# Ledger of designs, part 71: designed miniproteins, single chains

Each design is a single chain, and the fold is of that chain. pLDDT is the mean over its residues in the fold that is shown.

## One batch from the design tools (miniprotein)

Design m2471
Fold by ESMFold2-Fast:
Structure m2471 (fold): chain A 109 residues (1-109)
Amino acid sequence: NKEKLKKLLEILKETSVELARILAENTPDPAVREQILEEIEEFEKNFKEKIEEAIERWEKEIGLENALKLLLERTPPLLEEQIALLKERGEPEELIKVLEEALARIEEI
């Protein structure tokens, strides 16, 4: 369960980073683009510590098996809703593909 939780959280991290990079690439202001890239680096740097804290808290409060079950039940519907919203809004296909890839990876857990 702990390894499956870590895998799920790593997929969500990689997805968030990729979405933010696409946002940066589509940003016309070079200063704003640099700011987004710096925020991505800080997020990646702090991710390991924050995830370890979250897993320890979940283990104590609800148990790792229940935490994994809740995340696997709730995360795919939220991603599917976001994909549908992006498609409805005519957002870039690149963003949609990142979320669709995340769904496929989560289904392997």
Scores: mean pLDDT 82

Design m2472
Fold by ESMFold2-Fast:
Structure m2472 (fold): chain A 79 residues (1-79)
Amino acid sequence: LEEAIKLLEEAAKAARAGDMDTATKLAEEAVKLVGQSLGLSQEQLDAGAAHVRQLVRSLSPEQFAELLELEKEALEEML
């Protein structure tokens, strides 16, 4: 979970800088790490990554960064 928190923090920073390619890659890796820690199936992990890509297309960089920051805070509370 600590690695996923770090990836979400870096993803949010990349999104706020306008680097959406880096933000997307880091967010997908964070979602996969969280899903693996929760014992999710490969199909569920793939669905999570697809959802991240859909959010990137639907949200502004600022909105995406805000979402990543909220997810990071939620994970930190689970530690």
Scores: mean pLDDT 79

Design m2473
Fold by ESMFold2-Fast:
Structure m2473 (fold): chain A 72 residues (1-72)
Amino acid sequence: GGRIVSVGSTTAVVEFDRPLTDEQKEAILGRINPFDAVLTFSDDNRRVTVHARSLPAGVLADRVISAVESVE
């Protein structure tokens, strides 16, 4: 499971209860267009920071969570 721990107009942070797998990271990258956001993964793979470019950060954060849940 994932949750939004911080959300602003241009950035959001999603935290996961366990480190993301390579499959989950691939799912996130497949759901998020690089024209819409830049994604940063934490060193422990438990957080994803969404830097919004063209869509609201909260919408992109929801897509990150949905992508992980699709392969969880």
Scores: mean pLDDT 82

Design m2474
Fold by ESMFold2-Fast:
Structure m2474 (fold): chain A 90 residues (1-90)
Amino acid sequence: MTVYVYKSDTDPEEFEKALEKLKEELGADRILGVNSMNYLPFITPKTIVILDKSTPDEVMKAVMAQEPAAIVVEESIKDRVTGDEVKPLL
């Protein structure tokens, strides 16, 4: 699983375009923001998961265990997630 890192000052429109490009490149079927355990059943190997600083550690660990297509994180929390590769989103 690859972790993609974005900067907090990234323009929202550029961020959305980067996510759509990533979705096409990975052949993912959804992009999902996750901040609670209630979202875990919706994570598949075809899901791109967005995590932010509001996401609890227990949820981050559970998301990583689901082995999504990719995880997208803000630079400020990049050290809270692990993957086979870490790349810039933009």
Scores: mean pLDDT 83

Design m2475
Fold by ESMFold2-Fast:
Formats: sequence, structure tokens, C-alpha cells
Structure m2475 (fold): chain A 68 residues (1-68)
Amino acid sequence: MEEEEKKKNFDYALLGVALETIREKGVEEAIKTVEKRLMDKYGLSPEEAKKKAEEIVKRALDLLERNR
């Protein structure tokens, strides 16, 4: 079945974590938290996890900015 749907659900779960962590602890901690979850739960390399975490946190920041 489509890899796109699994990646979308994956992104939504991590986006939620990023949004909550940004609001409670800030951007730097959100990147670290998402990166660790990507490595621990999804088996990404540190380099891939960092890139993906930065993308997810950037999307979360855009959502927070639009809801201000």
C-alpha cells in the first residue's frame, strides 16, 4: 500500500509532539525531542533524524505563527 499514507501519519504524530514541546520548552528542545523519537521509534540515522526533525519543527512553527 502507499508509503505516502504511512509517512503522513508519521508526520502528524511527530508534528503534535513538536507543537507541544515548542509551547512548553521551546524550539531547541522540540528539535531534540523529535530527533530522538525518529531515531528510537523509526530507526532513522542521526543525520536523517536531524533533517526530518528540523522540517517537522519548522512546520510546527509556521502553524503557531499563523494561529497567533
Scores: mean pLDDT 74

Design m2476
Fold by ESMFold2-Fast:
Parts: sequence; C-alpha cells; structure tokens
Structure m2476 (fold): chain A 100 residues (1-100)
Amino acid sequence: MPTLEEIRAKLAALEAELLAALRARASPDVVQGLLDRFRTTALELARQSDEEQREELERLVMGVFLRALHEARRLGDEATVALLEAAAQETGRELRSLMA
C-alpha cells in the first residue's frame, strides 16, 4: 500500500510534467495523453489506498487540476482549459465513486 508521502510525490511529479507541457505549448493530443496518464495513476493509487488516503488523494488531485487550469488560463489557451475542465470533472467523478 502506498504511503501518503509516496502518493504526494507521484502526483507532484505528474503535475510538474503537465505544467511543463502547458508552458511548452504542447499540442492538445499531448496534453490529453498526460491527462489520461494522470487519471489512470490517480485511480490506481485510490484503489491501493485506505479511506483516509483516498480522501487526501482526492484533495491532492483537485489541487493539481486547479493549478493546471490557472496556468492554462494565464497562457490564454482556451482549448487546453476545456480539456482540463473535462478531465477534472471525469477524474473527480471516478474518484468519488471509489469513495462511496
């Protein structure tokens, strides 16, 4: 079972990769691929976690999406904002289903 420290480290690494792609003006397909990998990793971590770890994981995941959305809006990348909003809604829905 992952520790909270390991969960935080994995999500921070994926966030750094996502933010770097946004700043580099990566194509929508590249951003979508990173979002799919982030979602898959978050759900895998949630399945391996206890209830307390899942609550913290959901908070951390939503924090990553909020920061990524802020960066995409700052960059004026409306297409990426739409992708991030859709990914946040879908990932949040799937995580909440695992917590219910």
Scores: mean pLDDT 84

Design m2477
Fold by ESMFold2-Fast:
Structure m2477 (fold): chain A 110 residues (1-110)
Amino acid sequence: MMKKILELLDEQIEKLKKAAEELKKLGDFVSANELEILAEQLEKLKKMISKEKDVKLIKERVEAAKETFTKVLDYLIKTNKNEEARKLVQELKEELEKNFEEILALLDKA
């Protein structure tokens, strides 16, 4: 269980960093910076999860992260005037939501 959760978080971190680089290529440095901040927040969450034994606390932190990430990505989609940038962030949001749901499902089995 824990190894798979950490692997899913690593995949999310990599996707955020790659999306940030693509946004920089589109000239959207503001959205790129926001995605880099989200990647740093996931790296901190991963470090916490790797040391924590309380599954309930881990679940609460993951649920809070999902809510925060969804709000940030929704804001970027609503405020972005570049159609290609909006599409990238929308696709990223869908992938991150699926990964968070998979992590939460794994925690529910523990």
Scores: mean pLDDT 86

Design m2478
Fold by ESMFold2-Fast:
Structure m2478 (fold): chain A 94 residues (1-94)
Amino acid sequence: SMEEIYKEVVEKYVELHREFEKRLYEAFKANDVEGAKELIEEYVKEMKKLASQLPEEEKKKFLEYIEEERKRYLEMIKNPEAALKEYEELVKYL
C-alpha cells in the first residue's frame, strides 16, 4: 500500500541519516575533509534512490529537501573544526 511505502521510506531515511551523521562526525574528528565530501555525495546518491520509490509530488519535495541538506553539509566541510564543536556541544547538553 502507499502508506506502507511511505513508512518504509521514512524508516530507511532515519536509518541512513543516523549512520551518515555518525560517519560524518568521525570524518570531522579526523580532519578528513575529502572523506567528508565523499560521504555527503554518497548519502545524497542513496537518498535519491530512496526518493525513486515515492509518488511524483512527494518525490519532488523530498529531492528538494535532500538538495538543501547537501548544500548545508558542503558548507559545514569548509570549517570542520567549527562543525565538530557544534556536534560536541549538542552531545554535551542532550
Scores: mean pLDDT 82

Design m2479
Fold by ESMFold2-Fast:
Structure m2479 (fold): chain A 79 residues (1-79)
Amino acid sequence: SMVEKKVKEVYERALEEARRAARAGDLEAAEEVILRAADEIYELLSKVVPEQEALRKATEEYARLRQEMAAVYKEAQAA
């Protein structure tokens, strides 16, 4: 669906922006990007699924973004 495509675009954009911020040493900015992406995903999903389902899915995507960033955070903290 168009919403699923937009959610994927938000996720991919956020991951790239968060990785860029983390590599620049700005872990706070990286986390802010991830949080904003989760909020945007929630807003997109809330238009097509019940609120509880949108919140659950947005929370799952937030967790995935955090997991994807684990290696980058480790590398940035070691620098």
Scores: mean pLDDT 83

Design m2480
Fold by ESMFold2-Fast:
Structure m2480 (fold): chain A 66 residues (1-66)
Amino acid sequence: MEEETLEKLIESLKRNIEKYKDTNPKAAQYYEEAIRYVKEALENKDYETGLYRAFEAVRKAKKVAG
């Protein structure tokens, strides 16, 4: 998987944190968790586990954001 694509994903997740940090801190927290998993996937080259965890964190963020 291309590192550029994952870097763009991280920037998108950071924008969601900026959007929700003041209005929905729990959603922002889940987006922070998603970024952590994407970074771990990049460092460890374990894309399957890391990206799955990141996706689940994004799903939780969306659910609590409403």
Scores: mean pLDDT 79

Design m2481
Fold by ESMFold2-Fast:
Structure m2481 (fold): chain A 80 residues (1-80)
Amino acid sequence: KVEELIMEGQKAYNNKDYRTAAELYIRAGELAEQEKNYSLAGTAYLMASDAYAKAGDEEKAAEARKKSLELFEKAVEQEK
């Protein structure tokens, strides 16, 4: 489930395994997007962006941040 992937990502992040944390957050975001929970998906991709930045992967951090913003826009439209 999405929440389990986020918890696993948080454990990796706390252990300074930022790349693994980012990958788990991406998987959580993908699953949340499939469930059309765009707010949770956007949050997961934002967490992935931070984790990739800490891992030194600025390109993937930027991609995840862009995806997060797109998902938050979908979340706003879904509430209308």
Scores: mean pLDDT 86

Design m2482
Fold by ESMFold2-Fast:
Structure m2482 (fold): chain A 100 residues (1-100)
Amino acid sequence: SEEDLKLQEFLKKLIEAINDLIKELRSKKTPEAEKAIEILLKMQEEIQKVFEKARKEKLKFSVAKEKVKKIVEKTIKELEKVDPETAKKFREEFEKILKE
């Protein structure tokens, strides 16, 4: 369906952005970067669960998007405590994905 395609495209872009941040953080080899990676991986698992539920229950894209937005906003707040630079980069990237 058109809704399922939008949902898949949104998930793909978001997971790609998260993986790019994790790759950058892994290159830094600091305790702060390692903690940020753990936070991002937990968020990735929560996001995947939302998309699995959205597909099974045939949720509208707008509903799934709002659930993901809440998870991302919570994660950004956690990241700000550990690595404010990564939190800012992720916020900017997520805002770009939301506008597409």
Scores: mean pLDDT 87

Design m2483
Fold by ESMFold2-Fast:
Structure m2483 (fold): chain A 72 residues (1-72)
Amino acid sequence: MASKEGMLSVLDEAIRAVEEGDLDMAKSILKAFKPYAPEEYHPLIDEAIKKLEEGDGEGALKILEEMKKKIE
């Protein structure tokens, strides 16, 4: 299980990848992270991945920022 600081760091990396337009990298980061995240965040991670697969970077960013606020 990732620490709070570790989770925030991974989410920041995913957010940066989306901001850079690298949706495939952001999706890869989230897929690799999911097994280490608390199960309560899995639905949000899955929804963010779905948005990235649809090419909806703005929708993904909103979900990732909401996850950060819940962790902080």
Scores: mean pLDDT 82

Design m2484
Fold by ESMFold2-Fast:
Formats: C-alpha cells, structure tokens, sequence
Structure m2484 (fold): chain A 93 residues (1-93)
C-alpha cells in the first residue's frame, strides 16, 4: 500500500475507533461527529485510494454503520453503509 493510502486508512480507523469508544461511553454526539469525519475523509480521498485501501476503509465504515444503527442513528448508518458499498465496488469486491 502507498504511504498516503496507509495514512488515510489509519486516520479513518482512528476516527471510527474513537467514535465506537464515544458511543460505548454514551456520548452519541461525539460518536456521530467522529463517524461523520471518517465518512468525509473517505469521500474526499475516494478517487486517490488504491483498491486495497478502498476495501479496508469499506470494512472500517461497515463497523461504524453497525454502531450507528445500534445507537438509533439510521441515517448515519445508511450513509456509512452506502459509502462502504461504493468503496467495495470500486475495489472490485
């Protein structure tokens, strides 16, 4: 994986991990903000990402979608899931 792709994957993963932690602590607002930052970063970098990076970010965003759905944020869950599906399709998965 390119260094730039590794940095993007790591940042998306860190944002989602922090979002999951916030959700587990009952901070739904912080969790939402962190998941949206991850989604926005993935969208911004979409066209520059390698197939491997797209697949990894898609997997990470599916974890965010599951946590958002459990928390009752159906709109955020849909947004994360749809972007993950686009990432997988663009990665040839």
Amino acid sequence: MKKEDEEVVKRVEELVEKGIEAANQGDAEKARKLFLEAIDLAREKFDSLSPEARKRIGEILLEAAKVAEISGDVELAKEARELAEELFKAAGV
Scores: mean pLDDT 86

Design m2485
Fold by ESMFold2-Fast:
Structure m2485 (fold): chain A 85 residues (1-85)
Amino acid sequence: SEIDEILKELEEIAKELEKLGYLELSQEILETVEIFKKIKAGEPISSIDPDNEEKIETDEELLELLKKALEIAKATLERIKEELK
């Protein structure tokens, strides 16, 4: 599953950030992964926000959000690696 692959890539980026000493940023990414796992499982967004927000209606919408999160995480990791040269 493409969604599971992206979630695993995000977890790998978080672990790499942890190894580089960016523990707080790693934790933020892992918390984001947990939120997406709950959304994938069909849990209501209102379980995260009690203001009764609309569910992501399609796997396609979830996949696009995950791809965007992955792009941002990858860009952040590469920036950090470049700064540590």
Scores: mean pLDDT 72

Design m2486
Fold by ESMFold2-Fast:
Structure m2486 (fold): chain A 56 residues (1-56)
Amino acid sequence: LSREEALAILERFLVEERYRFRSTEELRDVAQALFPDVEFSEEDYRRLMRRVNARL
């Protein structure tokens, strides 16, 4: 599973589950639990958090 695919799946999952994150640290913990073998950057987490929160 590529980093891009993991980010797309994670965003869809978080939106469908209606998770609203207040910090990138919280998002990072969830992402690591779901995709332990995928390395995400801090910028990936910030962008993902903004996209997910904007859609909730």
Scores: mean pLDDT 75

Design m2487
Fold by ESMFold2-Fast:
Structure m2487 (fold): chain A 77 residues (1-77)
Amino acid sequence: MMLTDEEAKAFGIIEAAVEAGLEEYLLEVGREVEGLPREEAVKAITERLTPKVVEAVGEEKLKEAQEEALRRREEAE
């Protein structure tokens, strides 16, 4: 199973959101993307979570989380 760059970055954003204590907001976004095609869901998750994560942990931390997710994806495949 191979994640796209956008999918891996979206997982990084989700991890950063969990660390920031945004579980309620993450669940709300998850409900909104439920039933969407994978590409559209990834885009919606990125667009909705990014500003909240940046507000909570800062742009630098979000970037680190996205880079870690990309590394983890490459290690898995």
Scores: mean pLDDT 77

Design m2488
Fold by ESMFold2-Fast:
Formats: C-alpha cells, structure tokens, sequence
Structure m2488 (fold): chain A 75 residues (1-75)
C-alpha cells in the first residue's frame, strides 16, 4: 500500500529523467511548458493523480506516509 505511492513517484521520476514530456502530459492530464517545469510540478501532479483514485486508497496511502514522517520526526 505504501509502495503504491512510491511506485507512482518512481514512474514519474522515470518519465522526467528520460524527458518524455508527451507521455508525462498524457498520463497526468496536465500541460507543461518545459521538462524543467514538469520536474518542479511533479509532486502536485502526483497528488492530483492520487485524488483520482478511490478515496479509501488515497486515505490509506496518506496515512502510511504520515506515519513514516511522524516516526522520523520523533527520532
């Protein structure tokens, strides 16, 4: 479940690394003026993509991410 968010991040990083702007735009439903701007806006694009998923799945992914962040902050 947590790995699903990581998989989406890895997929977006892979597209940006290869400068495959057309594929990135099609998959995210967004238009970017440059590959650099796509790289900068990737976190927001991922968030929007996650919002398109089942609400229960999105909430679970967010919960797992918050639990990890909380654990790191406590140490």
Amino acid sequence: MKEEEDKLYAKLFEWIEKKDLETLEKELGLKFPSPEEARINMPFALYLKLEGLDPEEVEELKKLSREEAQKLAEE
Scores: mean pLDDT 54

Design m2489
Fold by ESMFold2-Fast:
Structure m2489 (fold): chain A 84 residues (1-84)
Amino acid sequence: SVADTVAALDSLIAYMESTDLSRSELEAVVRLLEQWAAQAPAEVRPLLTALVDRLRALIEAGGSQAEALAEVRAARDRLREVAA
């Protein structure tokens, strides 16, 4: 459900806020989000796919964990708006 995806993103955000991640761990987060996108409801899937694409671009450009966290937060906030 949309609510389950929001809850999963909230858990990921809490993890990223509490833990300094290496590049390989950030790449693991992207793989996790790809798995979630593949299994997501039709209304959620485009938002998660777009998040995956943005995070891949950030990692390739040498972006920070703070930038990645901001993208995950933005995606969660968009999902909350769609669910309302």
Scores: mean pLDDT 86

Design m2490
Fold by ESMFold2-Fast:
Structure m2490 (fold): chain A 83 residues (1-83)
Amino acid sequence: MEEVVEEALREIAETGIKLFEENPDSISAQTLLTFAAGVYEKEGNLEKAIELYRKQIEWAKKQGDKDSEKRYTEKLKKLEKEK
């Protein structure tokens, strides 16, 4: 059961990444990208999680969202130490 849930979350994560790339101005797409990063982080795929958090940081910079930029930058640094 947990394996099936993890596969479903992974599919949602991949869909979220795609939607974010197609429409990054969408709050829904931004939220799904954040969930995608969290899914890969929990799976131990640190390289993919780091890539997704970098996308979030770049988007936060473009929006002038310094709080989100700082938050995701701190998360990125923590994940890079765990690799």
Scores: mean pLDDT 74

Design m2491
Fold by ESMFold2-Fast:
Structure m2491 (fold): chain A 65 residues (1-65)
Amino acid sequence: METYRVSGAHPAAQMFFKENGKPVPEEVVIVIDHETGKADVYDAETGELLGTVSKEAALALVATQ
């Protein structure tokens, strides 16, 4: 399991949240599960689960920072 932090102000994070129709938090935590090939995206302040994406999409978001 891998964990990454992303600023909500970053263009890549803004694009992701617009696609999911949710307000953009100041910071998000992306948790990649290598066993399921999925990644869960959490609000870094509240710990709320905001959405789930593919591992490939999560790695692309992290790599564009």
Scores: mean pLDDT 71

Design m2492
Fold by ESMFold2-Fast:
Structure m2492 (fold): chain A 80 residues (1-80)
Amino acid sequence: MRYAEEVERQKQGVRELTAAIIASGDRAAIEAALAQLRAEREGLRALLADPSAPEEERAAAEELLPVLEEAIAALEAALA
């Protein structure tokens, strides 16, 4: 399953990068990561709203979206 392996790799990458950026205490890096993840979240939401999107892509988006939302919330909390 190519997409499942890629999705797990992406989920792990998001978690690791988010933790590293928060641990750095670099506000500019946190703000940049937050902007990038928000853009990616909107892309996934658009994909999930598209009934013509392939099922594999939709399934991947369904798995990635909660991970992105969790990362965004963590970055937002780090800036508060």
Scores: mean pLDDT 82

Design m2493
Fold by ESMFold2-Fast:
Structure m2493 (fold): chain A 65 residues (1-65)
Amino acid sequence: LDDDTLQKYKNGQITDDQLYDILKQQSVPSAIGIGKSLGMDKDMIDKWQDMLADVDYSVTKKKIK
């Protein structure tokens, strides 16, 4: 995750949905580490885990297809 993207997110210039789209294009296995580095609450981390699990599942299905 780029420092520029992190700063924009912290400044409120990027929404959670936009950050999710960026993470979808980046490494998904680091989602927990990224969430903790950003100082996110457990609820937000859990939400990200669920969202990224769905993305990983969808990406895997697309690859099998």
Scores: mean pLDDT 61

Design m2494
Fold by ESMFold2-Fast:
Formats: sequence, structure tokens, C-alpha cells
Structure m2494 (fold): chain A 76 residues (1-76)
Amino acid sequence: PSQEEIDREVEAALHLIRAGVAKISAENARKKGDEEQAKEDEIEYYRHMAEAYRLLGDDVNAERYEQKLKELEKEK
């Protein structure tokens, strides 16, 4: 593969790692009854998932995560 392809895959992998961390944080916040923190962490999860899929050229999945992100940001 090209260096640009490798660089995009590495950047996507970093976003996936950050998404994983955010997901664990959201689960822990939910267990503590901290719904506000859980929402913030879910927003981070969807943000990083959308970026990862964009970098991988999967615009369909990127748009799905972007839509979920937009819905969460509109919630009170």
C-alpha cells in the first residue's frame, strides 16, 4: 500500500483507540448514575468512530455515526 494509505490507517486506528476509551468511560459513568458524563463520553465515541470511517473511505458508516453524534448533541 501507499504511504498515504498507511498514514490514513494509522490515524484511523488512533481514532478507534480513543473511541474505545470513550466507550469504557461512558459505561463507567452510566454505572455511577452520571447520565451527563455518559452522554459526553458517547458523543466522543461517535465523533471518533465517524472520523475513523471517513479516514478509511467508508462514507456510509461515517455518515451513520455523524447522524448519531448530531442526535446526541441535540438531547438536553
Scores: mean pLDDT 83

Design m2495
Fold by ESMFold2-Fast:
Structure m2495 (fold): chain A 85 residues (1-85)
Amino acid sequence: MSPEELEKENLERLKKEFPGLDEETIKELVELIKKLSEEERLKLVQGLQQYLDVLTELLKTVPKERVIAYLQAFLRWLVKELKES
């Protein structure tokens, strides 16, 4: 699967499973990911997919609000790291 296909799939999962996320943070993340090398994009997108899988499992036992807060904090951190690199 191409990095672009994985990225699109992960973004659709974010919107569908975690609708309370800040859309501006997601949009900024997408723009920053596009500036990475193909190899870095693939690794980052795969890592995001694995993280989303963990959060989806947490939704079975942890309140959705808390899971969304964890994800939002992670996405803000990731955006900051990518901007400062």
Scores: mean pLDDT 75

Design m2496
Fold by ESMFold2-Fast:
Structure m2496 (fold): chain A 71 residues (1-71)
Amino acid sequence: ELEALRERIAELERRTEEAVRAGDLRAAVRYARERAELLLEAARLRGASEEQLERMREIAERELAELEAIA
């Protein structure tokens, strides 16, 4: 399961980079958001606490908000 998540995360990272290069910032935001969700799931599978997961979510939401502001 964790390996499959890592592959999906890598694919979404590639898609985000391609969308940015193509000027499709809306698609880039969507892929980045999906990637953030999978990173949280991977951390959960690695045994991260709920407190750690909440901190990771806060960081991801802040980063996504910054990206959305320029999309």
Scores: mean pLDDT 80

Design m2497
Fold by ESMFold2-Fast:
Structure m2497 (fold): chain A 58 residues (1-58)
Amino acid sequence: MIEEAVALAREAAAKEGITASDEEIESLVKISLLGKEEPDIDTVVKEVLNILKARQSP
């Protein structure tokens, strides 16, 4: 789960022109997984991308 979500989030961020370290993406994936009983990879990736986009487009 975590490794797959990190890889997908990294690829999606790159397609959107977002620059982020693998460590930052991993931390956001872990945070997104906290408090979820049945985390969905697509949902986790979307949440990570939304945070990264917010950081680049204030």
Scores: mean pLDDT 76

Design m2498
Fold by ESMFold2-Fast:
Structure m2498 (fold): chain A 98 residues (1-98)
Amino acid sequence: MEEARRLLEEARAAVDAGRFEEARELLRRFYETVLGLPPEEAERVAWLLVLGHLQVQRYRTENVEPSEETLLELAERYAEPEVVEYLRKLLEEQRRLE
């Protein structure tokens, strides 16, 4: 549990410092080793959390409100194509459940 807290704190610091690849790796390790998620799922969840944190940071610094559109914009700028495609599919599925 001490390791879980350390990984999350280091990931947050990495995002704040603009080290998004390092933050993703730290979060992937957290979800994979602490929560027992499969590597591919841990990678996707890690990216979603990093992108969500960036969205909150933009709201604080640029007053840009969080939305599906701004989340996709951030994913297209920082994430791998596979993660962007996964996020688009998740958002489409979420809209279908309205």
Scores: mean pLDDT 72

Design m2499
Fold by ESMFold2-Fast:
Structure m2499 (fold): chain A 92 residues (1-92)
Amino acid sequence: SREERRREAEEKLARELGLSEADVAFLRAAGLGDLEELRRLLPQASQAAIDLAYQMAKYGGLEEVKAFLEEQGADAERGEVLYQEAARIFAE
């Protein structure tokens, strides 16, 4: 199913980028525009998760999530590199 393929891609992404279970949950919250969940997960989020979430929010047009992550010190250059790597993983 599409759900199974998405889970497999998420698991592969986590392994290849060294993301924790909390990092994966943080990225899902970012994609959903869930600011309350992002604030809750922030203390457990890695810098890589913050940087990647920022780039996802930027491409997704999620202005409030983008602004929040900028305040948290998201690096746009690292975020772009991570986003391109994630796109490669999802394309496989």
Scores: mean pLDDT 83

Design m2500
Fold by ESMFold2-Fast:
Structure m2500 (fold): chain A 81 residues (1-81)
Amino acid sequence: DKLREQTIEGLEKKWGKRVEAEVEVEAETPELAKAYEQFFEGVLRLTTLYEGPEAAEEAVRKLAEQEGVKIVSLSIKVEDI
């Protein structure tokens, strides 16, 4: 979602932070896995900017459990701009 990406970029500039997030999941199809990965990465980046990386990881793991999706790997990197 371009609007979500622009919102995250605006917040990163406002707070002088850059957040990178990568998520890998197991799903029934590669297309479904990619959709979940993009969704979780967006939630991770946004939540990290508001509440920090630990809260962001907890939120995404809870969402994955609700959706019945297994997270294979998850990483968050925060840098100062």
Scores: mean pLDDT 79

Design m2501
Fold by ESMFold2-Fast:
Structure m2501 (fold): chain A 86 residues (1-86)
Amino acid sequence: MVNLEEAKELLKKMRELIEKVKAGDLSALPEAVEAALKLIGSGDPELEEEGMKFLAELIEIAGEEAVVEAIRELTLEYQKEREEKK
């Protein structure tokens, strides 16, 4: 469960990152995808819905291929961090 301050910070970051992606700054896409995935994984249905909505909007703006690549990179980094903790 994401706390209220953490959720508010993620939502603010998502808005800023989506505006950057809309302006053509695709370097913001991985951070935007990460924030959306954190909202989806929050366990709060309202935050999950917002995260899914943001992810769908990123696909519309940047294209499915670019979003899938960003998810893949984040997944690999997450797996590598898990190995480093051992």
Scores: mean pLDDT 75

Design m2502
Fold by ESMFold2-Fast:
Structure m2502 (fold): chain A 82 residues (1-82)
Amino acid sequence: AELAQQIIDEVESALERIDELLENRDLTEEQRKELKKLKETIENSYQILAQGSVSRETALRAQEELQKAIEELEKLEKEIEK
C-alpha cells in the first residue's frame, strides 16, 4: 500500500518540529517528556501505516493516533511559544 504524500510530508514536518524544540528551546522537564512521547507515537503510527499488511481497523486506529499526536504537538508548541 502507498501512503498519501501529504501524510508523509505531515509526519516529516512534525518530527522535524519536535527535534527543533528539543534542541533549540529552553524546555521544562514535563514539556521535554511530552515531546518525546509525541515523537514515539508519531513514529509508531507511521511505521504501522507504512507496513501495508495491517487490518483496516489497525490502520484506522494508527491514523487516529497520528492525528491526535499532531494536534497535541500544535497545542504544546503554542504553550512553549507563549
Scores: mean pLDDT 79

Design m2503
Fold by ESMFold2-Fast:
Structure m2503 (fold): chain A 75 residues (1-75)
Amino acid sequence: MNLVEKIAIMFAETEAAYDTDPTRRRIAQAVLELLTNPSLTVKQVAEKFDVHPNTISVYKRELLETAQGIVNAMQ
């Protein structure tokens, strides 16, 4: 697992645990499970967490883009 993935997982873990909005927390939990279990598909976590697949894909992309920006700022 590279540094970008580690940072993305850390953000997802924080939101899954501490987000005050139950919908955003559920989305964060779904994306966390997808990032930590590479055998799982977006469809499978979408069904498990009752979240639209597009919402999961967008949130995952945003987390990875944020994490990549942080890594790019580190030399």
Scores: mean pLDDT 80

Design m2504
Fold by ESMFold2-Fast:
Structure m2504 (fold): chain A 105 residues (1-105)
Amino acid sequence: SSALQEDIDAGVNEIRVGVLRVSAARTENPRVRELLLEEAELERKYYEALKKGDLKEAAEILRKISDIHRRTAEVAREEGDDKRAELYEQLSKLYEKKAKELEEK
């Protein structure tokens, strides 16, 4: 049902925001902490834009999240964590793809 899907989508967004905040609290790197907290706020705004049917705003927010993932990957590479850098580079590409798909609807 449509109502069940809306509840699932809300729950997934709350989990994502929560995981980002916990990750921010656990990191000792202040640059990474700031990026994770900014991502958490953008994920919340993305969900609110989707709820309002503002697909243009939602797509713009997804691109901002994509840029945060790219910047987080750069910090990970500077720290010698190539595996984490590759993960965030993949996330950046996925969020850019989601933004384009949302604009084409």
Scores: mean pLDDT 85

Design m2505
Fold by ESMFold2-Fast:
Structure m2505 (fold): chain A 106 residues (1-106)
Amino acid sequence: SLEEKIRELIDVLEELAKIAQEGYEKTGDPLLKQVLNEALRAIYLANVFLLTGKFKDELAREIKRLIELAEEYVEKTTDPELQSKIRENIEKLKELAKEIFPDVEI
């Protein structure tokens, strides 16, 4: 169901937030702090959308922005473990976003 896919999206966003937080604590990379902050914002919007049906377009735009920032980190990083973990998470986000927001280019 759409509701189950939104819950899966929240789980993936929480995983990305954890990876970004742990990565930021390890490296001090400000781009990871940005990924963390945007992931937390996306979690907030996803929960509001799940509970109310509102802010679907805002959530879609936030997910797109988050993916762009995370991809920028993956391109610039020299940490192969963080690169691999974040890349895997981005692919999960893209697949869920296509299913939840089929009319949005992400």
Scores: mean pLDDT 90

